Designed miniproteins, single chains, continued (6). Designs and how they scored, part 8

Each design is a single chain, and the fold is of that chain. pLDDT is the mean over its residues in the fold that is shown.

## One batch from the design tools (miniprotein)

Design m20264
Fold by ESMFold2-Fast:
Structure m20264 (fold): chain A 85 residues (1-85)
Amino acid sequence: SSRDVLNEMMRQLSQIVRDGRITGDVDGARNMAISRINQVYPYMTPDQQQILQDLMSRVRQSTSVDQMAQSFSTSRQRMIQQQNQ
């Protein structure tokens, strides 16, 4: 289901942040996050695709792993609200 795909993506994005904090590889974390979001994008509703498009833009502009983590948290909250309505 779309919900299961989003939950798995959110879990993988959280792991990318944890790994990025350990390695300090901001560019690697950014590229992995964008790749993962792009993999799930075609399976999302139009509203979810808008959230993911905004997330990808924020991730591309992020200069730190912590900025990426904040963007993931914001998008996760928006997606959960849509799933529960």
Scores: mean pLDDT 83

Design m20265
Fold by ESMFold2-Fast:
Formats: C-alpha cells, structure tokens, sequence
Structure m20265 (fold): chain A 57 residues (1-57)
C-alpha cells in the first residue's frame, strides 16, 4: 500500500523533473522571466520527492 503511494509520487516527481528540464532548456532561449517558471516546477518536484520519502519512512 505505502509502496504503491510512494511509487505514484515518484512517478509524478519524475514527470515534473522532465518538464523542469524542458523548461530550463527554453529559459536559456527566453531569458530570466522563464527562469521563474523553471524554479516553480523544480520546487514542486522537490516537494513530491520529499513526500515520497516520508511515505517510505
């Protein structure tokens, strides 16, 4: 049960990580305004990783 929940959170975090990487790529082209979006996504991914660790603990 907890393992399934942790897996779901990790999968979501991985997807957000992918989006963060893609947004970071675009921010290199678009400049500092797009960097804020990259930070937001990275923060959300970090939060999901933390929640997954909490569920596993």
Amino acid sequence: MRMEEARRLLEEARELDRRTEETNRRSYELGPVYNEETRRLAGEAADLYRRAREVLS
Scores: mean pLDDT 74

Design m20266
Fold by ESMFold2-Fast:
Structure m20266 (fold): chain A 57 residues (1-57)
Amino acid sequence: SAEEAREKKIKELEEKREEIYEAYLQAFLNLGFDKELAERLAKAFTDIEIEVELKLK
């Protein structure tokens, strides 16, 4: 069902969200940003990437 397909994609993206966030966090920390700033940037970039993936299908 279309509903089941959407739920599956959302769950996969939720799990991937954590992995993407950690990848961005490490990248920004490696660039020398403060942990607080790196966390904010990682969250913003993760949100953007997830939204793009949801819209691209």
Scores: mean pLDDT 79

Design m20267
Fold by ESMFold2-Fast:
Structure m20267 (fold): chain A 100 residues (1-100)
Amino acid sequence: SPLMEKIKKYEKEIKEVAEELTRFLRAASADPRITPEQLRKLTALVFAAYSALLDGKFDEAIEALEQARKLAVETGASPEMLEEIDRAIELVKKAKEKAK
């Protein structure tokens, strides 16, 4: 399929982004300072970013992750959570370069 041929070029980065975002959402869900509404918004942004990445819409994926990062900062997220989303952003940038 066209999607599978596209994914093959940066499949390692897709896998690593999924791992970083899974750790990020797990940390967010365990943080009592993050409200259920904030967790829903973070989850929606993370899924929007991952969906955009799978569609090769790298700039949209980066924008969604930057919005998630901003919300995480506003909620007082740990440095470890911010490192996870920052690594996901860098992995999406690497996927964009490989897709060229």
Scores: mean pLDDT 86

Design m20268
Fold by ESMFold2-Fast:
Structure m20268 (fold): chain A 61 residues (1-61)
Amino acid sequence: SMAEEYAEKGEEYEALGIGYASEGKYDLAAQFFRLAAEYYEKAGDLEKAKRARHLADHLAS
């Protein structure tokens, strides 16, 4: 389904965000967590979307 495809895309961007955060590239990581949140929201997974946005905000501060 489209929801499953959006969730997979969200997971992909979340993994990229984690990768960049582990390299100390926090602004880039925050951008990928924001993308993950957008795709989780499109997938209807509001809890994952909220968590990804929270991570992005935390890393951008």
Scores: mean pLDDT 89

Design m20269
Fold by ESMFold2-Fast:
Structure m20269 (fold): chain A 68 residues (1-68)
Amino acid sequence: GKATLEKVEAYIKEHFPNATVERVGDNTLRVTVDGSVSELIGLALDLIGEFPDVEVKVEGNTLTLTAL
């Protein structure tokens, strides 16, 4: 839901300041990291651990996050 995505966005901005977060739907965020695929994968694993009700999909150099 929106409240979950607000917490996810705040978490990313605090811990991954080099990431760009875009809201692409009511339950969906797109995240881009201006860096290596390893940095993106690290962010994805951290989000999976912190937000179990969020689906994390890795697509190249972007993440798609969907609140369940």
Scores: mean pLDDT 78

Design m20270
Fold by ESMFold2-Fast:
Structure m20270 (fold): chain A 55 residues (1-55)
Amino acid sequence: SESEEATELRERIAEAIRNEDLEKFEEILEEAKKKNFEDVVEFGETLYKIHLEQS
């Protein structure tokens, strides 16, 4: 389902950010954009911003 796929993409984004793998993070965001998962894209951008503020 789309909800399950969106959840999986959010988990992959969080993992990429924790690993400081910016290239992987950007790849996953592009995948989410191609699939029109706007909420996932916003989640990724927000989480990355929080990570930078906490680091």
Scores: mean pLDDT 81

Design m20271
Fold by ESMFold2-Fast:
Order: C-alpha cells, then sequence, then structure tokens
Structure m20271 (fold): chain A 58 residues (1-58)
C-alpha cells in the first residue's frame, strides 16, 4: 500500500548513513510510491529525497 511504501522509504532513508545508501533506498521505493502519489506530491517527495542525499554527502 501507499502508506507501507512511505514507511519503508522513510525508514530506509533514516537508516542511510551516506548518499549511496540514501540513493539506493530512493531507487528501490520511490518509483512504486510515485505511481501511487499525485504528481505534485511526488515532486515534493523527490525534492526532499534529493536534499537529504546532498546533506549526507557533506
Amino acid sequence: SKDELEDKLGEALSAAKNPEEAQAAADKYFPKLASLLTEEEAEILKTAINDGIKELGK
């Protein structure tokens, strides 16, 4: 379900310690989740993921 995928993505991103792990989590869950989200919500989530990956890479 959408909520289960959101939880799994959030958990995986929170557990990520580097950009590679965060990107792997995004690549695994985001495509399925994006298909269940509105276009606007998917863009917001994509931006948040991208920002989080950049922060981990510092």
Scores: mean pLDDT 80

Design m20272
Fold by ESMFold2-Fast:
Structure m20272 (fold): chain A 58 residues (1-58)
Amino acid sequence: SLLEDAERSLAQGRAMLAAGDAAAGATGFWHARKLAEEAGDQELAREARELLEQALRA
């Protein structure tokens, strides 16, 4: 489902960011935000957007 795909992309982004790969982390968060928005999950989309901003500042 879109929500499950969004959650997986968010988890992948977090793992990449924790490993020091901010670019891969940002990609994961960008995909998670788009999927969450398509699924109508505004809270998940907001979380992904905040994480994307953090990764882009790293």
Scores: mean pLDDT 86

Design m20273
Fold by ESMFold2-Fast:
Structure m20273 (fold): chain A 119 residues (1-119)
Amino acid sequence: GGKFTESGGGTVPEGGSVRLTAKLTGGSLAGSSVIWVGKPEGKPGYVVASIHAGSGDTGYADRVKGRATISVDTAANTAYLDLNNLKKEDTAVYYASGTAPGATFPEEGGGNGAKVTVV
């Protein structure tokens, strides 16, 4: 179990792109699963994207499919979420969470998230 520090948020125009970064400290991404969760203000959070760092298998929410790419750099211990062709509905705070190898529950993500505001 490590802690993610998310960065790369900001105010972005509709149709624009953003890269969100989550650096893991106190753990390793090798063989771990990573998820990105989007939490819009006053609405339920949802899993935006997932990756298993050992296999490279990815999953995406239908609302971002074709517009999002999740990736990991295990040597840098960093996860990324690229969002392109941004919509106003993508306005949210984005959090990274990891799962230890073989575990099914996310370990403590613990960061303040990366806030994206689409204008």
Scores: mean pLDDT 80

Design m20274
Fold by ESMFold2-Fast:
Structure m20274 (fold): chain A 60 residues (1-60)
Amino acid sequence: MAVGVGTGSSIEAAIGGALSAIGENPEAKVTVEGKTVTVEAPDDEKGRRAVESGVRSAES
């Protein structure tokens, strides 16, 4: 299982990260807690990309 955690500057940034992860892989599990997003996905190329995309998007 690929897992990543990103903390954004705002709740909107964290939500953006969650949406980015789901957009890359709809099966990704995302949890938003305040400004922090946690992304869990299958440990394959697409899953790892979803985790990276979600974390980077939230932190942008």
Scores: mean pLDDT 81

Design m20275
Fold by ESMFold2-Fast:
Structure m20275 (fold): chain A 60 residues (1-60)
Amino acid sequence: SALGEELRRALLEGDAERARRLLLEAGFSPQQADSVVEAALTEDPELMARLAVAEIERLR
């Protein structure tokens, strides 16, 4: 999805504010969005991007 691709790009670029906003628009809670952003910045942004996109598909 376009939202998933934009989220992946934001997370890979380390754009925490944009990623957080996109996660909230996708239906994540503020706590979930903050957790995903923090994990992407401190661990593996590619893995976190894949997991976040999969969760967006699950919420459909």
Scores: mean pLDDT 76

Design m20276
Fold by ESMFold2-Fast:
Structure m20276 (fold): chain A 68 residues (1-68)
Amino acid sequence: SFEEKVKELKEKLKTASPEERRKLREEFTRFFAEELEKNRDDPEKRKKVLQLAQEFEEFVMKREEEER
């Protein structure tokens, strides 16, 4: 599921180098776009996808900010 993919990517981000984090971010963006298109006609599933994406972006931004 998309939720499982987000969880897996978050775990990988915890131990990833800056270069690896960029690749994981790109992978996430691809999965996110695919999941939104897949659930285009399902507002409840779309809302959940957007919520998970927001949580992932906040996680990435917090890690990047801590490294500045």
Scores: mean pLDDT 77

Design m20277
Fold by ESMFold2-Fast:
Structure m20277 (fold): chain A 56 residues (1-56)
Amino acid sequence: MKVKIVDIAGLPALAAAGYKEGDVVTGEEIREILGLDLPGDVAARLAVKEGVVEEV
């Protein structure tokens, strides 16, 4: 699953890794950078629910 970052302030670990608003990332990248013990698609859906990314 691919998502576009719309609120980088809500994703400080991604900001620290060099990502910015408008960047397209995979759920696996979100999972790995945040250290989540979840499938990447689940991590992406949670970020969409939080309003910090949108589906592409």
Scores: mean pLDDT 82

Design m20278
Fold by ESMFold2-Fast:
Structure m20278 (fold): chain A 76 residues (1-76)
Amino acid sequence: DGIEEVKKKLEEYLEEAKELLENERPGALEELEKIIEEQKKLLELAKKSAPQELIDLLEENLKKLEEIKEELKKKL
């Protein structure tokens, strides 16, 4: 259940990043970079005590966020 809640929250972060990509507004790249930095910090904390399934989810989500960032950089 806790893992399902985290998965939903990670999906929300991805949707927020996609919205930043779609709108291409000034500051969108900086906002996306902040989201990525927060996710990296969460991943480092998870690596210390979380189950592997959660670590894998965070790594997959971070990879998707980095891909969205590269896409945004191409459009700006």
Scores: mean pLDDT 77

Design m20280
Fold by ESMFold2-Fast:
Structure m20280 (fold): chain A 60 residues (1-60)
Amino acid sequence: MEPDDEALGRMFRGIANTLFSQGKYEEAIETYQRIIEKFSDNKELVEEAKKNIEKIKKAQ
């Protein structure tokens, strides 16, 4: 149990909403890739980041 996981989850969801709404697909993907690299210790965060990357790629 790490409270940081919940805070980080909310953070990158916010990033997804902001960048995706602005049409910044490349920046959104880059941001999630950084999250994957920085939070490799958190498998849940990595999986959610990958899921968001897939959503962005599917949209464009």
Scores: mean pLDDT 72

Design m20281
Fold by ESMFold2-Fast:
Structure m20281 (fold): chain A 61 residues (1-61)
Amino acid sequence: SAAELEEQRRAYEELFAPVTAGGPAEFRRLATLSLEYARAKGDAERAAMLERILATLAAAG
């Protein structure tokens, strides 16, 4: 739905905002919280995206 797309865009923007201040550790923390939220809501696409992001961060650091 349009509301779901807007929520995804907002969550994505929120996820990026702390990178300039908190660095990779803060980004990973927020990505983990977002993954937990996505799983709780049954948002399989968002959960899969966040799992890939976290896996990439783990491989890089």
Scores: mean pLDDT 73

Design m20282
Fold by ESMFold2-Fast:
Structure m20282 (fold): chain A 60 residues (1-60)
Amino acid sequence: KKDEDRIKTEKILREAEARLNAGMDPEEVRAWAEEKAKDLSPEMQELVRRAVDDLIARKA
């Protein structure tokens, strides 16, 4: 179960970065990633949020 959550987390982060690179609105990417992470553990949800915020900051 934890391994599955980690794989899903990595996939969400990969897709979020791809969406940001494609020129999607950072707020839409954040909302999308948060929604996809809702099925994950609270710890993984927080990791996704922080990682997406870091990706957005790097693009600013």
Scores: mean pLDDT 78

Design m20283
Fold by ESMFold2-Fast:
Structure m20283 (fold): chain A 66 residues (1-66)
Amino acid sequence: MVEVRVQDLVLGGEPVTLIIAKAPTIEQAKAAAEEKAKELGLTKVIGRATTQSGDTAFYALVLEKP
């Protein structure tokens, strides 16, 4: 199953959007996070992180707000 969470926050004084996707594989989590970024009209990625624990993968994107 695939889950996506979106959080608006301030990082170093700059407004950003954090997207975290959870999926069985890193590839699926990455696809879900990127799809959500496109849906929100966000294109400028300033940070990325990936991790996997057993059969659960997480992919995080930090994007600048326009």
Scores: mean pLDDT 81

Design m20284
Fold by ESMFold2-Fast:
Structure m20284 (fold): chain A 70 residues (1-70)
Amino acid sequence: DAVEEAARARLEAFLRELGREDLVEEIRRIEEALAAAPDDEAVLEEARRRAAELQRRLEAALRELYPEAW
């Protein structure tokens, strides 16, 4: 959906401002894998695991960069 794509773009811009382009690349790779094989259960399971790891890394990065906000 276009609204979700816009939200993704905002998240990517935010991560780039934090200097975390590695997280932006990981988001892109997960999305590309899902787009290439949307009906592949193995791809979906792998993407889910990678998304969970990405979330943990994002939370850790935010806590390190903005400790006063947590």
Scores: mean pLDDT 74

Design m20285
Fold by ESMFold2-Fast:
Structure m20285 (fold): chain A 50 residues (1-50)
Amino acid sequence: LEELWEKARKPLRDAYEAAIKGAEKNSPEMAEQLKAFYDELEKREEEIRK
């Protein structure tokens, strides 16, 4: 299950990266919030992997 979640999550990571770049151009404040949310997702992924 966890391995499948890792592979499935890669497309989401790409989508978030694109969203952050788009937000940076239009709304720096929103980009900061998206970055914070992405950091939280990374921490959760790290905990799931453990």
Scores: mean pLDDT 72

Design m20286
Fold by ESMFold2-Fast:
Structure m20286 (fold): chain A 80 residues (1-80)
Amino acid sequence: MVAELEREARELVEEAARAAAAGDYERAAELVERAGRVTERVLELLAPEIGEEEARRLIEELRAHTEALVARLRELAAAA
């Protein structure tokens, strides 16, 4: 399950990179949000192995990073 979710997240990030390279920043933003949600599920599943506090910290960092990137991509979409 975790390996399958990691693959899904990677494929979403690769699709987001291709969309951004093509100038489709709105699609890139949507794909980044989806990748972030999948990665959160991976971290939640890994919490028993890495520790609840570490998992929480990583999820908070991931959310902040994803929100900043999505906001920037949407700003680029609006400017196009």
Scores: mean pLDDT 85

Design m20287
Fold by ESMFold2-Fast:
Structure m20287 (fold): chain A 74 residues (1-74)
Amino acid sequence: SKEEKEKIIEEFRAEVDRILATLPPELQPQARAMADNLLKHIELLPDDDVETIKMIAEHGLRLLRRRAEAARAA
């Protein structure tokens, strides 16, 4: 449902903010852009395919954590 999709998006945004808060200020814009691009992708998905939306959100958070760690290490 649209309500469930919005809940997933809200949880995704909260987790993104938590991850970004751990990064140095100079790395936050790039990580935020990655998260925003993924969020736009999720928002384009049909509201009724909640399981796919959940899977993509989880995969995206894993990728964001990995890329944020790589960017911090660079």
Scores: mean pLDDT 78

Design m20288
Fold by ESMFold2-Fast:
Parts: structure tokens; C-alpha cells; sequence
Structure m20288 (fold): chain A 62 residues (1-62)
């Protein structure tokens, strides 16, 4: 559903902003995103990697 994708994107954005403020790694941000998505009832695959010193987190919905 489009609403689930929009909600997932919002959660990911909030987690990324919080992680950046706290100096967390991409892996830690991805872990937090997975936890918050699961709490919201969203089944999504989240991966985190560092590219040129920046945390990049990718969200995949089924």
C-alpha cells in the first residue's frame, strides 16, 4: 500500500536524522530503522553501508 511506503520512508528519515545527531554508524542506523519499522508493523528489508564517509541506508519493501 502507498501509505505503508510513505510511513516507512518517514520512519527511515527520522532514524537517519537521529543517528546523524548521535554520530551512529550506518549499521547502527539500519538496526534502529528495522526495530522501528517492526514496531509499526511494516515488514521491510533495511541495509546500511558507508560510502565516502557518509552513512547510506536503503529500504526495500516487498
Amino acid sequence: APEAAQRAARILGDVAAEGNAKGLTASEVADMARQRLAEAGIDARVTGEEVDGKAVVTLELP
Scores: mean pLDDT 76

Design m20289
Fold by ESMFold2-Fast:
Structure m20289 (fold): chain A 107 residues (1-107)
Amino acid sequence: EAVEGAEEAAEAAREAARGANAAPGREGAAAGAAAGASAAGAYAALRIGLKAGDLAGGAREAALNAEAAAGAARRAAEAGEGEARRRAEEGAEEAEEGARKAEAAAE
């Protein structure tokens, strides 16, 4: 369950990064890069937790990274319009949900 929660958070963070990268301009590019870095962090937390046998710790760290990716995606949504904004908002919502599930699985 902790592994599944961490995987879900990492996937949700990746979706947030995809949404953020749809935003135009310099601000959108910066937000997309930040979301991508946070998604990478979520996956790294999952891998480290698996190697260390600390699945709860890995899930908790993945949740924190997914929340960071969601924040970056919401910033990208503010820079975007129409479909780009919608995609960034959807990515942020998925990352927020993934973070909640990973945090619950870590308990």
Scores: mean pLDDT 75

Design m20290
Fold by ESMFold2-Fast:
Structure m20290 (fold): chain A 92 residues (1-92)
Amino acid sequence: MLSELAKLSTAAALQGVAAIMTRDVNAAEGAYGVAEKIADLLESKGLTEYAERIRKAARDFLEAVKAGDAEATQKALNEFLRASNEGSEALK
């Protein structure tokens, strides 16, 4: 479980960083897709509150990248990483 969540979190973070550096909407959509998989995994374990936080952060991130808002993009990525980390700890 933790290994799978760690792999998904790493993939989402890498795609998120790429989207920020390149302003690439396709990379942001990729990160959104990985975030949805993380949220689905946490929700399947009864951690609905963390799943909802991750989904919201992922949506905020994608919209910020599309708008070209670097500050909002970084804020959304930070919240996604925080929610993912807290959800991972709750899964133990």
Scores: mean pLDDT 76

Design m20291
Fold by ESMFold2-Fast:
Structure m20291 (fold): chain A 104 residues (1-104)
Amino acid sequence: NPEIEELRERLIDAALRSLLENDPEAVPELLETAIRLVKLLVEAGYSVEEIRELGRELAREVRERLLKAGASEEQAEAGGQLVLAAIETALAYVLNDNESALSL
């Protein structure tokens, strides 16, 4: 799905800008992108655990890209944790909005 691939790259880019560029819009964009990505994945039939696994993969990629860009190990770890936090926040938001509709 090209939309999922675009949102994945946008999420990575927003995380990198949050740590490298002091962009005040980067963290809001990261969260909005995470919500859009998680919503599409849930609608496509992905489980919560599959989405968390994808989040861990994205966090790992962000850490690697930060290190290659010359960030410290501490900044790289912070970038990974930021991605994981965004995915968990997005999951809570998307699932809480849909829980009553799904009668779960």
Scores: mean pLDDT 82

Design m20292
Fold by ESMFold2-Fast:
Structure m20292 (fold): chain A 70 residues (1-70)
Amino acid sequence: MTPEEKARLAEALRRYADAIADEKGLTPEQVEKIREIVDKAIEELSKATTREEALNIVQKAMKEIMDIAD
């Protein structure tokens, strides 16, 4: 998996988190938790060797973001 693909996934995850926070009018506490989820996922993504591993990391983070937002 290329560094460019990892960067694209990280950018997509950040944009997703920002869109959810804006659309759902999240509290500061929810936004902070989501930022922690995103930061952790991006760190794990930086260590991912395969595309499958990277996608699983992103999907897990997106699920956790939705759980906080709801």
Scores: mean pLDDT 83

Design m20293
Fold by ESMFold2-Fast:
Structure m20293 (fold): chain A 57 residues (1-57)
Amino acid sequence: SSDKKIEELLKELREEDEEIAKRQAENPNREELRRQAARLTGRALRKIGDIIDEELK
C-alpha cells in the first residue's frame, strides 16, 4: 500500500509541477513561483510523513 501511495504522490507532484510551469508562462512572477514551489515541497513532505506514520504503527 505504501508503494501505491508513493506512486500516487509522484503523479500528483508531476501534475502540480506542470501546473506551476503553465502559470509561470502566463504570469512570470518570481515570488509567486517560489511560494508555489515551497507549497509543493511542503505538501510532498506531509504526504511522505503520513505514509511513514502508517507503516510505523
Scores: mean pLDDT 74

Design m20294
Fold by ESMFold2-Fast:
Structure m20294 (fold): chain A 76 residues (1-76)
Amino acid sequence: MSVDEQLAAARDSLVAYFQELADQMSDPQKGQQLYQQAVQLADGLTQALADGDQDKVAEQQQKLLDLKKQMEAGQP
């Protein structure tokens, strides 16, 4: 696969993962809000990877991990 194809696949897998987390949350409004934030962060991570910006990659990864922890805490 090309780099662009690999980045697109990684982005889609990440988005699907956060959609599953949102679907498991007890508060659907909060779940959808956090899912939209995850999509934005996944797009930011993909762009940082394409740009080779390791500092931005680390920043986006940390924000995604923080979001994952918040969403897991919102599960029943």
Scores: mean pLDDT 81

Design m20295
Fold by ESMFold2-Fast:
Structure m20295 (fold): chain A 56 residues (1-56)
Amino acid sequence: SLEELVAEVERLAREAVELGIISEEQAKRIIDAAKESEVLARVAVHELRRAIEEAR
């Protein structure tokens, strides 16, 4: 569901901020976009997972 996807985006965005990959402002923009579109939510999950993996 979109709600579950948005929750995953929120979790991954928080982790990305903690790792210094993105700013809190960037995280908010990503989350806001994910709330408006299931396609953008899926893209955000994929992109954030990749960025987190590359930072480790």
Scores: mean pLDDT 85

Design m20296
Fold by ESMFold2-Fast:
Structure m20296 (fold): chain A 58 residues (1-58)
Amino acid sequence: GAAAEAEKERLLREAEGLLVRGAVTGDEALIREGQRLMIEAGVSEEEARRAAEQARKA
């Protein structure tokens, strides 16, 4: 439903913010938390892992 979609979008937005902050600061804990939130939002583990790897390379 609309509420579930809004929650998914919120989690993805939060995950993106964490991945960006982790990439800029080199903070592995932020990158891992971003990856975890992507999975919670329904992103596959493989996709979430690739996003985390991209953040580490930035």
Scores: mean pLDDT 83

Design m20297
Fold by ESMFold2-Fast:
Structure m20297 (fold): chain A 89 residues (1-89)
Amino acid sequence: EAERLLKEGEEYLKNGDYEKAVKLFQEAIEKAAPDSPLYARALAYLGIAYSHLGEPDKAIEYANKALEIDPDNVLATLALIHAASLKSI
């Protein structure tokens, strides 16, 4: 149930439980079909979660992977912007 795991991860992300969000998004990726829209969304959310954990390099890697699958992925673009802001200081 990749969609359910994605939604649970989104809830933890909103509540600031970034480590739990990462685990749920990783499980969503494992259950999703490779290169599917859901797979791309989970990668983009991993990028966001890692940027909040202070891991901007991992955030950039996951966001770029999401953009390889879905170049118009808004979540991945937001993850890149947030991660880049952390590195520009």
Scores: mean pLDDT 82

Design m20298
Fold by ESMFold2-Fast:
Structure m20298 (fold): chain A 71 residues (1-71)
Amino acid sequence: SKSEEYYKKGQDFLKQGKYREAIEYYEKAIELNPNYHEAWYHLGQAYFKLGETKKGMDYFQKAAELSLKKA
């Protein structure tokens, strides 16, 4: 899906240390699929890498909530 395509591009940028570009693509992925818990999780990781700890924690919490709803 287009959401998965954006998520994979975000992962590629994250691996390159391009955290702001990774965030952009993860945000595009969640816009298309708000239940994409892996995208929320990696969005949190990217914000942690930028030193935005509270934002990172908020997105990790969102990812956890979505993961539990699919169990």
Scores: mean pLDDT 84

Design m20299
Fold by ESMFold2-Fast:
Structure m20299 (fold): chain A 82 residues (1-82)
Amino acid sequence: MEQKKILEEAKKLYEEGKKEAESEDGDPEKAIELFKKAIELLEKMIEDGLKNNRGLRPSELEEAEKLIEEAKKNIEKVKKKA
């Protein structure tokens, strides 16, 4: 349950970041901060799940890793545009 909440929270931060990055009235710096927060939550979730032998489902691990990659990619896009 806790792991799913973290994943959902990270997805929400990622979507907020995309909205800030893609909107004309959006703040690029805020978008980067939101993406970084999403990455931090996901990395902590993965580290805790794997190191403490608490089984993340393979699908949840893959989703988290993919979201980290997409967030990092969006940070680079925002930096290049800003």
Scores: mean pLDDT 76

Design m20300
Fold by ESMFold2-Fast:
Structure m20300 (fold): chain A 70 residues (1-70)
Amino acid sequence: ISREEAVALATRAVNALLNGDKEKAKEYAEELRRAGVLSEEDVEQIYEAAEKGDYEEAVRLLAEAVARSL
């Protein structure tokens, strides 16, 4: 996956989280994990924050993990 593709997927995941669409956010996060951009631990932490309704924290964790990988 290219840096541009990873950023596009991360942007879609962020938008899904901000809209409360956990299923769509999960799809994009899993795609980023399969591409090696997110670790399994990163995905678990993001899901935990989203399940608590802390979408701001979920977005922060996602952005930090993506930036760390790129």
Scores: mean pLDDT 80

Design m20301
Fold by ESMFold2-Fast:
Structure m20301 (fold): chain A 68 residues (1-68)
Amino acid sequence: SLEELIERVEELIEEARRAVEEGRTDEAMKLVQEAGKLLKELEKAGAPKELIDEFERRVLEVYLQAQS
């Protein structure tokens, strides 16, 4: 369902953030990639633009932190 997909994206973003904080950069990048793929599925499923934009912002934030 759309709700389960949203929940999974949130979970992946939080896991990626923790991985960055713990210095597990490779794992964080893998989680960011998975979140990005599910985000595309959410967009195709008709999720509101505001929700997609918010998740894209959070994914980008984690990605940039991992590059530091």
Scores: mean pLDDT 85

